# Designs tried in a protein design run: designed miniproteins, single chains. Part 46

Each design is a single chain, and the fold is of that chain. pLDDT is the mean over its residues in the fold that is shown.

## One batch from the design tools (miniprotein)

Design m1574
Fold by ESMFold2-Fast:
Structure m1574 (fold): chain A 91 residues (1-91)
Amino acid sequence: GDREDAKRELRKGVSALQEGDYETAIKYFEKAAAMAPGTGIEAVALTYRGLALMKQGKYEEAAKDFQRALDIDPTNDLARKNLEEAQKKLE
């Protein structure tokens, strides 16, 4: 189902992120988020996509991803902490 497909894409993204392939990681996280819009899976996928964007120095895009993740899951401490860091980089 879409949830299992989204989780598979999420796992591929995490693997690419751990290997330092940020471009590939972002593509997998985009797929995962698109498969499960408005869900906790989208929130997790956008949090990891934001982390990959932070590694690329794309702080404005990363901040948008972390904000969307927090709009879906306000308890996501990882997204909140990294949103603050991204905003600090934009000062």
Scores: mean pLDDT 90

Design m1575
Fold by ESMFold2-Fast:
Structure m1575 (fold): chain A 72 residues (1-72)
Amino acid sequence: SELTQLLLSLTWKSEAYTLIKIAEKKGDKESVQKVKELLKEFEEFKKTASPKEFLEKYDETYKKLNEVEKEI
């Protein structure tokens, strides 16, 4: 549903912005750049609006975000 996509999008962006702030405080410019690239990928993808594709891509992109978190 549209509401589910909005809630998941807000959750994903919240985690991404939190990681950017943590990486910036640590002076980790590489991790900041990686998270910003994932954020652009996520924002581009959500414009295409298929609910099933959105859920599948959400899981995939969240796993990538967690991989960057391990490097910070």
Scores: mean pLDDT 79

Design m1576
Fold by ESMFold2-Fast:
Parts: sequence; C-alpha cells; structure tokens
Structure m1576 (fold): chain A 65 residues (1-65)
Amino acid sequence: MAMETIVIETKDGADTEAMEAARKAHELGERLKEIVLIDKGGDGKAEALLKAWAEYLGVPFRVIK
C-alpha cells in the first residue's frame, strides 16, 4: 500500500485544521508515514495535539518554522 504524509500549516485559529489532520492520521493508521507541521504562527496547541497523535501512532513528527 502507498504510504501517505500528512502536512499541516498552522496559523492563528488553526485548531480546525489540526483536528481534521488528527482524524485523518487515525484513519490512515498503518499507511501513515509521518506528520509534518509548518508553523506559520499560532499558540502551540496544534503542535501539541499533532505531536501526541504522532507518538500514539508511532510515526515521525517534524516541525518546520
């Protein structure tokens, strides 16, 4: 099966994007290769949420600033 990478860009009010990304990551399961966060600003809430999901699923998590 093809492996997929989830890429999220965060801004002020990016909670919805982070929540949708977490849902998609859970749905992908074994097919998820990594989660990448492009940090354009924000309060770190999305980063914390995505990091927790990546750790739970056992996939790499990267932050780009």
Scores: mean pLDDT 71

Design m1577
Fold by ESMFold2-Fast:
Structure m1577 (fold): chain A 88 residues (1-88)
Amino acid sequence: MSERVEALKKALEYAQEAMRHLDAGDREGAIAAFEKAKEVASKLPPDDPVAQTVRDLFEAAIEAVRAGDFEKAREMLRTAVTLLEQAL
C-alpha cells in the first residue's frame, strides 16, 4: 500500500476516534485524537492536494474544542473526514 494511502487511512482513524470523544463529552480525549490526526496528515507530502486543507481543518477543530464550541469542532471534523474519504 502507498505511504499516502496509509497516512490518509490513519488520519481517518484518528478523526473517527476524535468524533467518539466529542460524542462522549471528553474534551481532553478529543484534542489528543485531533493532534494525532494532524500529526499523521503532516506526514503527507507538501504538494499533496489534501494535506494543507486537512491539517488546517484539524487545527480549527482543536481550537474549537478548546473554546468549548463542540458543534464547530464536529463541523470541521466532518469536512476533514469527507476530504480524507474522497482522497482514498
Scores: mean pLDDT 82

Design m1578
Fold by ESMFold2-Fast:
Structure m1578 (fold): chain A 65 residues (1-65)
Amino acid sequence: SQLYQTTLIEMAKQDGITVTPEDEELLQQSVDFAEGLVEKGYLTPELAVKWAYVIFKESIRAKQT
């Protein structure tokens, strides 16, 4: 959702990471995955945001390799 995307972008700014337009797909994929786990009852929304951010950071890191 837009709320999750905004939260992840803000978390990235706090960590000194700039989210580019090219990163939007990775951001959306990370959000969608975490939201899917909330829908299945595997995660709370709070944990889903944190996990989505971890997945997003790892995706950016992998792209830089």
Scores: mean pLDDT 78

Design m1579
Fold by ESMFold2-Fast:
Structure m1579 (fold): chain A 111 residues (1-111)
Amino acid sequence: MEQALRDALVARVEATIASLEAQLPHMTPEEKRFALRRLMTAAAILADATGDYEKGAQLMVEYAKRLIEELGVKPEEVVKYLRDLADAFREAGRENGARAMQLAAEEVEKI
């Protein structure tokens, strides 16, 4: 990917994250569950686009904690979601995104 296209993708993903986070307090629990999963996917795309898989993993762990603590989602369900999504990213050749999801899954397993 050309640097200009990568920078544009990063800016769009960061804007999407900011917009969704701003809307979270106004969402129903069901909408918030879908939004948090979308935010986790956005963090993985950001990790893949930037190569900063540690930052992506940290962001995914924060959204995972919100799913567990605020919405009562079981930690094992979140771990399964992250692992399944990591496998999909790896199959698509998105290695940094997959790596970020694996790190996030390992941290969520400790909860």
Scores: mean pLDDT 85

Design m1580
Fold by ESMFold2-Fast:
Structure m1580 (fold): chain A 89 residues (1-89)
Amino acid sequence: MEYSDDNPLLLKVKEILSKLTGKPVDSITRDSSLFHDLHIGTSTRSETEELVNLLNKEFGTDLTVDDLLHKVTTVQELVNLIEELKKKS
């Protein structure tokens, strides 16, 4: 599959995740699991809600907490979902 290593959407998603989790941006890869590697959803429900709100604010999407919990496992899947929602707006 062909994709750009300089995808600005991926970089922005990684920065948002870094700010929420406290992990360095360089440690967050497209293959990082939101739940296993970044521990999103293993802490409080409020952190998952905050992530959804930050993503919707930055990208103008209508993501829900349930979308994040059930449709997205990795950072790449999150980026793909955001791109798909932006294409269908």
Scores: mean pLDDT 75

Design m1581
Fold by ESMFold2-Fast:
Structure m1581 (fold): chain A 88 residues (1-88)
Amino acid sequence: NEIDYRLYVLGDRSALREYILPRIEKGESIKKIRDELLEGYRSYQDDWWFRYGDEDQFMKTVDRVINEILNDPNLPISEEYREKLLKE
């Protein structure tokens, strides 16, 4: 689908933010979000030849988006909560 293409083929930071942000706001663990994105990347069946970079490059992009969200001053996330999320 279009969302999977944007996430797993393009490595689209905007699409990653749209996927990750609501999950962080719901209090999901960073580990769970990372694990599910990694599983989606590995399981992407359509055009798997054209997946974004390799697994390491994809997860670095995921981590950059997560860090951008956690450092966004417009989000009401406490330092204690951010530290907890980053450890998991």
Scores: mean pLDDT 73

Design m1582
Fold by ESMFold2-Fast:
Structure m1582 (fold): chain A 60 residues (1-60)
Amino acid sequence: MTAKEVFELMLEGGAPLGIAINAAMAVLTYGEEEGVKIAVELALTFGYEKAAEAIREAYK
């Protein structure tokens, strides 16, 4: 899963642009496995459960 895919799934799940950018940057900075974990945690922390679920499903 790419940073672009994480960014798009965050926006689709209702996350604001700033949070979606931070999630995508986590994938670019820490790699796919660690970045996806950070992106999911970020989504859950800010209450974007649909974004978190979509990212988990796309990565599995």
Scores: mean pLDDT 87

Design m1583
Fold by ESMFold2-Fast:
Structure m1583 (fold): chain A 68 residues (1-68)
Amino acid sequence: AALEAAEARGQAVTPEDYRAAALALLEAYRAGPDPVIAESVRNIADLLRKRGELAAAEELEARLAELE
């Protein structure tokens, strides 16, 4: 995945990169609910929250909850 690839290569990842990756995961979850995908979205939301991107984190958590 794009997020995993960036982290594995030790590259700087921006909040927008995390948000984009999470939105792609939400689309995948909508097509086929998978606990691993849901957990990945929650992990990205937590990272955004810790970086001060509270609105983005809340948006992702709300979208995931709608799809549950």
Scores: mean pLDDT 73

Design m1584
Fold by ESMFold2-Fast:
Structure m1584 (fold): chain A 78 residues (1-78)
Amino acid sequence: EKKKEEIEKYKRLAKIYENGAQYLNDLATEFEKKAEELKDDPEKAAIYRQKAENYRQGAADFQSLADEYKKKAEELEK
């Protein structure tokens, strides 16, 4: 049925975005570590910190999307 397919679609999208958020957070952590290792190269360290911040922002955006799709699935299950 259309409703069941839509619920399954939203649950799948939620999981995809949740996994994407985790992946981006892992990347951010790696870039943060690389920035700390570049103590004597402040410009390169700043680039790695900016990349980490961008990944953290992307992870937050993906988590927000995951939460929205979870909510849409729950609303349809009523």
Scores: mean pLDDT 86

Design m1585
Fold by ESMFold2-Fast:
Structure m1585 (fold): chain A 88 residues (1-88)
Amino acid sequence: DELDKKVLANEKLAKLLEEVNAPKVQTVKQVILNLILLAEKKGLVDWIKGVIDVSDSLLGELLGVDSLSLSDLTPLLEMIRKNSTVID
């Protein structure tokens, strides 16, 4: 995928998803895209950027795709927020 190279090049994003994605099977690109789009819609993007240090250019490319259903991503986002290992 065109976004995988850019997404996986961000070491902090890759590590964050490795910790969160262990109990669920999804592609790294899809999870990152959905997380960023959901965070932007809900005004959580500053929190996400603070945790994973995403560059503006990378974020711009990820935001160029369609958003997913919030109901699909809410449990994943809650897991990320509550998981102290991911934030550490």
Scores: mean pLDDT 47

Design m1586
Fold by ESMFold2-Fast:
Structure m1586 (fold): chain A 71 residues (1-71)
Amino acid sequence: TPREQAVVRMTHSIYVAGVEYLLRHNAPASVLQAEINALQEVLQRAVAGGYLSDDEIQRAQAVIQRGQRRL
């Protein structure tokens, strides 16, 4: 539904920004890992629903990879 798309897109944007923030501020590995896990879960939901463009998916995957390199 349009409401579900809006909520999932907003949640996705928050977790992408969250991982970026934690990477910039050298957050503890445990905190970074939890945020990456949350981003991965919402990304899977967004992809399954068709709620993100290919560019948005690629950007999110790049952010996840950068985070995983820190762990």
Scores: mean pLDDT 90

Design m1587
Fold by ESMFold2-Fast:
Structure m1587 (fold): chain A 106 residues (1-106)
Amino acid sequence: VDALLDDLRDGLVSLIPDPELQEELEELFERLREAIREGDLEKIEEVAKRIAELISKLPPEAQRKAIQLLTGASLRLIGLLLEGESEEARYALYALLVITKELLKK
């Protein structure tokens, strides 16, 4: 799960031309990782919504790329869940679904 979240973070950061927003996204992903480890659904939802808000500030093409990255990461997490039950993978999937849901609202 950690490697998957690192790949997703790096992919999303690559879509952001603003160094200030890149740093904010990296900080949000560290907070998300800790919330996932704690299994804190409320904290996961709060951080996931903030990540979605940051991505929603990007141009539409970058937002579409972000949704593609989130979809690919979600499919990889589903694969992990099918091979073995992991609470961390479940919380990570929940986080990615919250981000995707918020982006689709905007």
Scores: mean pLDDT 81

Design m1588
Fold by ESMFold2-Fast:
Structure m1588 (fold): chain A 111 residues (1-111)
Amino acid sequence: MKEPKIEVLENGIGTVEVAPGQTATLKIKVKAKEDGTIKVHVRVLEGEASVRVNGKLIAENLRPGDTAVAEFKAKKGEIIELTVEVTATGDQPARVAIGVSYDGYAAPAPR
């Protein structure tokens, strides 16, 4: 994994447990240090979940082992606010892991 070119200003990253039929809302603020793409990863560890990022449905009925990824373009110095909503869609609690990466690192010259 490439070294992230972002600064996390508000931390909604980590493992979240959501009761059946409930929605957890997490806010993540990241500052882009370089132009590129911010990726939000939501991996289901247990249960079933649906994922929205900034009001957009990214994935429905994710099962354990599934990962949803949302991509956002960012410019150098831009602060991106991300609202991640995880809804437990099954009859059991959902447990999910949320992470952020920055896939805009292109070092084209090993000098």
Scores: mean pLDDT 74

Design m1589
Fold by ESMFold2-Fast:
Structure m1589 (fold): chain A 74 residues (1-74)
Amino acid sequence: SAAAEKLKEESEKYLEEMRKAVEEGDLEKAVEVYNKLMSLANQTIAEHPELTELAVEYMQKADEILKEALEKAA
């Protein structure tokens, strides 16, 4: 579906942008992009509940990137 394709493309883009921000030491930008991904995922779940499993997978990947970045910064 168009919604699933949009979720995949935008989420993959955000995950890549988060990783780049973390590599550059820009934790503030990493958090901003994380919030954009979480917003997209939550909107997708609300509008297309059938995509919940896919959305949760992307949310979990974003959580892992942010958690690792925060642990490295501590």
Scores: mean pLDDT 86

Design m1590
Fold by ESMFold2-Fast:
Structure m1590 (fold): chain A 62 residues (1-62)
Amino acid sequence: SELAEEGREVVRQSVRDAIEAGASGEQIIDEVRKVIEEGENSIKELSDEEVLEEVEEAVREY
């Protein structure tokens, strides 16, 4: 549970970092995919569906 919440924050932070670096929609998704591919422990607690929901919410909000 706590690790899953940390994973959601990591995904959201990756989206924020990409946007602040000037990335556009597809570039944001690519950056988040790299973070997922590296398999941080907190992200590994999330299902693929949960990761996509966090990305969509963060992108929509920013």
Scores: mean pLDDT 70

Design m1591
Fold by ESMFold2-Fast:
Structure m1591 (fold): chain A 68 residues (1-68)
Amino acid sequence: MPSLDELIAALVAAGASREAILDALARHLVEQHGLPEAEAEALRAHFLANPAEFEAWVAWVLAALAAQ
């Protein structure tokens, strides 16, 4: 299974919306990492409210993946 970083990179490359990327992130964290659904929703809501932080986080993920 792809890592979280690889999943995010693939969604960005596919032109997925911010909402779709955050939905996939929340689902991945709940299903693969056992994060409580409420915490995943709080993270999703935070990034929806803070687009600059979302863009910075995506850029960091892509840079971290490229550095491996």
Scores: mean pLDDT 76

Design m1592
Fold by ESMFold2-Fast:
Structure m1592 (fold): chain A 73 residues (1-73)
Amino acid sequence: MIEKKLSAEEALEFFEKAVKEARDKNVPLGVDTEIDEEKNTVKITVTMGGKTYVLTMSIEEYKKFLELRKKKL
């Protein structure tokens, strides 16, 4: 398990790279999100080809990440 604390922009870059790699390797991509309002943290778990990555960010960075994703959809 690889755990990283990311900004909104870093999380978007990681997600875009993960989507591209999953498509290129023809492996499933799973994403789970947990919000901890008391700790002001969001935990995003990404599973790809049997590997698990855990990304953490603040709720404010997560909101920015969602807005950045809307522009890329």
Scores: mean pLDDT 77

Design m1593
Fold by ESMFold2-Fast:
Structure m1593 (fold): chain A 96 residues (1-96)
Amino acid sequence: SEMEEIVRQAEAILEVLFRRAKELGVEEEFKKAAEEGRKKGEQLAIEAGLSPEEIEAMGAVGAVHQGGKYLLENIPDEKKREELARELEEAARKAK
């Protein structure tokens, strides 16, 4: 289903982001940012009266948004930011 595809793509993106966070030594801070994003996404979906599947998808998207934002703000090298962006696009494509 569309919701299952969104969740798979978001979780694939989160996996790439988490590997990069580990390389940078900021895995705990990344986990906190991603979890905060997941909670915010889920809460917005709950307040909008969405289905359980939509709540899960919105949570996954929120985790990607907040975790990704944290890493982009904390990657000191523009070339490494470009490499991460390409890895994220590839992970999303493969998870379809």
Scores: mean pLDDT 82

Design m1594
Fold by ESMFold2-Fast:
Structure m1594 (fold): chain A 78 residues (1-78)
Amino acid sequence: SSAEIREAIERLEHGVAAGDEKLVREALETLERLLDQVPEELRPEVIRALRYAGAVLAAQGHDELAARAYALADKLES
């Protein structure tokens, strides 16, 4: 649902801000599961949040999580 997707984005943003790797991983897993269910109207917001998260995670040295965030954003943009 849109609410679950928005909640996952909020958890992702909170997780990267707090340095909470577990919260980040759980949020990315939720977004991966719901990727095909992202409404067209919400797609730009989700892409922006994932790219922002990817940049912050890369700066933090979480290269694997950053790569996952970028990959999800790329799939939504194609």
Scores: mean pLDDT 87

Design m1595
Fold by ESMFold2-Fast:
Structure m1595 (fold): chain A 85 residues (1-85)
Amino acid sequence: SVEEIAEEILRRFRENIGKDGRISIDKAVEIIKSVPGITLSDLEIKNILKKYDKDGDGYLSFEEFVEAVREILKKEYGVEPELPV
């Protein structure tokens, strides 16, 4: 389900952020593309992630990443996932 895909993306995010709770846009693209079922291009994903990088520094907080994942999955599957929390 889309919810299971969202949960897997968020789990992989947690494995990659460490103490600062932030992730680079390039690493975020890698994580999202590592999950089966995502067909969007790296450029499409990167462009969505950049929309949520409000500081323009190339890094996303957990909250910014969750919002980007929501948009990505809505674009991929045509429905917004009901996130686990």
Scores: mean pLDDT 77

Design m1596
Fold by ESMFold2-Fast:
Structure m1596 (fold): chain A 68 residues (1-68)
Amino acid sequence: SKEDIVKKYAQELFEQSKGAVVTKAQVKAFLEEHGEDPSLAGDVLVEYNRLVEEAGVKDLVAAVEKVV
């Protein structure tokens, strides 16, 4: 499904970029390189940013716990 494709490529992009800031144009290029529909770039970017924020919150909590 479209949702499964979006989640798959958001996760692959996260693994490749390790949470770096990416643009919609970079996501489009990533999808095109993998033979996928570049119109999905917006949905992939939203899911990618959600993964980055989730990882960042976990890293922040771990850092605070080391200081306290």
Scores: mean pLDDT 77

Design m1597
Fold by ESMFold2-Fast:
Structure m1597 (fold): chain A 72 residues (1-72)
Amino acid sequence: DEKLREAGKRAGALAVAETERLRAQGIEAMTGGGIVNGLPAGAVLLEDGTVIRYIAEGDEIVKEVEKAPPAT
């Protein structure tokens, strides 16, 4: 569907924009992507282990922030 395709592009664009914003502030960050619960997602990985995810759910984008997960 076009809406899901657009949402996926927006999720990726948000991840890129956030990565660039953080880098402009001197924070080391990388853009990533993937699938979360079967939905397209963009991700920003910070050097402190924080992960910011932008998940495309239909025509909506959900933002989630995870601090470094418990050590496995």
Scores: mean pLDDT 74

Design m1598
Fold by ESMFold2-Fast:
Structure m1598 (fold): chain A 86 residues (1-86)
Amino acid sequence: ATGTVTVSGLNGDDAVAKAIQGGVEGALRAPGVTSVQVRAEGNTVTITVHADSPEAARRAVEAAMEGALKGAKEQGSNPTVEGRVE
């Protein structure tokens, strides 16, 4: 199963870095995650998770969304965070 988290509206490189750090750490804590990939383009970060099951992908997406939002907020950013599982 594949999950995708999109974080947009990040303000500056520190917010991007902290969103990536928090999102990846959140995703990797989820059981059944097999890989995590990150793409950063300007003010947008995309985190893609691969997992053994749709439930594992859902948990990873939720954890990544929470981690990315917390990281970005610590740097004074208020991003839009979206997640989906397929």
Scores: mean pLDDT 83

Design m1599
Fold by ESMFold2-Fast:
Structure m1599 (fold): chain A 113 residues (1-113)
Amino acid sequence: KEKERKLLIKLAELLKEFAEELKKAAEELIKDEKVRQQAVDLLTQAVKLFDQAIEAAKQGNLEEAKQLMEQGSELMGQAIKLMVESSEEAREAVRELYKEFAERAEKLVEEIE
């Protein structure tokens, strides 16, 4: 319904922002070029999936939006694993970015009761 649609759009937007911030951190902090490229490619795909999820939700295709968000989150999770395993600096950046994401997601749920 309309309330769920608005929530999914905002959550997909937040996931996209998180993936973009992770991509920037991966580009700057992963020293191994091959691992960096893999993480950046996964996050680029995740951003694209979240964009598609936003559009699907705007069109009222809520089940498609949820599926796209799940797929993007799986790719983002794979990138996070590569980042956490690559260096102390990348691991710390992931922790800080995840904390910010979690706080923003909690506030979003509270605003859209």
Scores: mean pLDDT 88

Design m1600
Fold by ESMFold2-Fast:
Structure m1600 (fold): chain A 85 residues (1-85)
Amino acid sequence: SEEELKKLKEELIKILKESPLVKERAKELGLSVEDVAKAILDNIIHLIELAIENNMDIESLIESISESTGIPKELLEKLVEILKK
């Protein structure tokens, strides 16, 4: 549901704000950590939606995102289930 997606997005943003990747990117761009976290999350959602639409290997994508961002794989799997609805 839209409410489930909103709540999960808030949780993911909190995790991303603590990510070394996000903190470094914000420093490089002169942007707030929150703005960069939101932009990265938006990109993650678009990549997952494209993977779903094109029947790509979602498992490999989730693993890669988890490793690069520090987001737990279980939360990314939950995001995929919400986006498939």
Scores: mean pLDDT 85

Design m1601
Fold by ESMFold2-Fast:
Structure m1601 (fold): chain A 60 residues (1-60)
Amino acid sequence: SLAEQLSRLGGRAGERVGREEAERLGLDEDSVQQMAEEGRRRGERVGRNAPDNRAFARAL
């Protein structure tokens, strides 16, 4: 479904953003991994709900 596809895309984007932000802040490797995982989970939720989010849907 579109929701599943957007969930996967959001997860990948969130994981990358979380990792890059943690690395930019100079955090240790464990914190980098934790922020990447949190970013992935948040991105997956945002993407899954994107069809019901008019602002996100308009951006696609």
Scores: mean pLDDT 79

Design m1602
Fold by ESMFold2-Fast:
Structure m1602 (fold): chain A 66 residues (1-66)
Amino acid sequence: SPLDALPPEVAAAIADVIETHGVENVSIEQIAKFAGISKGTLYSRFSSKEELAEAARQRKAALDAQ
């Protein structure tokens, strides 16, 4: 998963922001700010907010399976 390329703490923060606010209610810039990374880092790994939201859902499913 593209989130697996990020530090676990950052990946968790991204997933939490998307889960709490919903992808349509939060900008990629806000996600980057809450996760403590640059928006450039997010854009280098994800082409859209929808791709980021899908990666976050896949991460949650993988953790729920452990």
Scores: mean pLDDT 74

Design m1603
Fold by ESMFold2-Fast:
Structure m1603 (fold): chain A 84 residues (1-84)
Amino acid sequence: SLLPEEVRGPVEEGLKAAMEALKESKTQESLNLAIAGALVAIGGGAEAWYLIRKDPSKRDEAVKLAEDSAKTAIELAKKAKELS
């Protein structure tokens, strides 16, 4: 796997939440928020991967970044579902 387990887990959780919100989206506003959630989860994972690849000593920082990004993605997914 390209991502360490500690980074992969949060990314997958964020993406799952965003994909579920996307599936339920009935308005353009809801759709846009679900897409934003997916992009935040993917972006956080990519940045975490870049940090670990550049400096393995920053693994904890990268994990925190992935976790914070997943939390943001989940919150965006919740807002998307509220607008559906």
Scores: mean pLDDT 84

Design m1604
Fold by ESMFold2-Fast:
Structure m1604 (fold): chain A 82 residues (1-82)
Amino acid sequence: SNKEELEKILKEIEELLKELEELSRQTDAAVVRVAVRDGREGLERLKKEIEENPEDYEGLLKKAKELLSRMKSALETAKAEL
């Protein structure tokens, strides 16, 4: 279901954020700090939208996929810069 897919994507986002946070402990690079901040803020906004519009699965799923894609790109960029 869309709800199960959304929950799965949220977990993947949380795992990517954990990887970025672990990377931030190993380096003082601005690219990593910005990626962590953007990821945290993005996840917080997404969770708030889920609370406010819990039945808008299509819109929420689209936003979750967009955040996941941005965070994957940010992690790849951060790893390439180090």
Scores: mean pLDDT 85

Design m1605
Fold by ESMFold2-Fast:
Structure m1605 (fold): chain A 71 residues (1-71)
Amino acid sequence: MTLEQKIREAVEKKGKKYFTIDEAVEILKELGFNITREELEQAIKDAGIKTENGKLSVEDIIKVVEYLLNR
């Protein structure tokens, strides 16, 4: 199973298409990342991710995980 597929399955079970920063922190912690809200906001900026109305899509969460693994 790819990392992308694992993230999609973890996110899709929540029944949502967009997530707040706080919800994304909880998802990342479920995936094994020890990350704070401030660290996530910095990773979003560093990875060049454009949020819509302050929320992250499934694709944005995948990009954050890829950024964190490549650092």
Scores: mean pLDDT 77

Design m1606
Fold by ESMFold2-Fast:
Structure m1606 (fold): chain A 92 residues (1-92)
Amino acid sequence: SLEKVPQAEADELIAELRAALAPLVEQGLVDESTVQRWIELVRTRDKLNYELVRAMLEALRLQQAGEPPEKIEALAQELEPIVEEVKEALAK
């Protein structure tokens, strides 16, 4: 997990993340501080952080496409250990 993604890919994901979450922030469904935390994860360019944020966006897209909640929940559960590890690292 010391592998880095190219800066161009990180910048693209940040733009995609901002666009996808902007309507949810406007509706008060997502806190702006949450969006900023995800952007900061992508800015590290760590492949693990990049893949985590990509999976979050995929879960959001599946939800918007009307995919069954079971599929979204399975993805969320798969990522939960990584999310907790990242939260602990950011708190230090």
Scores: mean pLDDT 70

Design m1607
Fold by ESMFold2-Fast:
Structure m1607 (fold): chain A 57 residues (1-57)
Amino acid sequence: MDAERERLEEIADRMAESFRKYGEGLRLQQEDPEKGAKLIEEAEAEFEKVSAEALAE
């Protein structure tokens, strides 16, 4: 089931990217709350999208 494994790796990579942006947003929020909040919202939206795709399998 290599196709499933590769698909899960793609999803994992996209989720990792979303988490990375979320963490950066949290750190940025300490210095620039507006900019940090924007990054967090974008990361959350991407995370939800990727999670929905994973559940649709």
Scores: mean pLDDT 78

Design m1608
Fold by ESMFold2-Fast:
Structure m1608 (fold): chain A 100 residues (1-100)
Amino acid sequence: SSMQNSAIDAIDQLINVIRTNQPDQSTINQVLNIFRSIARIMNDSSLAAQIDSAIANQPSIDTVIAILDQLKDIIATETNDIRLNIAIDLIQQSINIVNS
């Protein structure tokens, strides 16, 4: 759907701004808390638990990007437009946080 493509494009934009801006740990933790919420909305308890573990261990940028790549795979299979729209809004909030 167009919403799946919009969400995937938004994650790709977020990956790019994380790579270029190299945000501090506080900013990374805010983004990961948002992505944990997305994983839970998408009913992926395994990814949500992986994100919880990452937050507890001061994750590297590469670890954060690997989590975002997993979210892209989940979004590519999501057919519920309400969940996709919520995910897009949360991803856009994350981009704004990293760019602030």
Scores: mean pLDDT 86

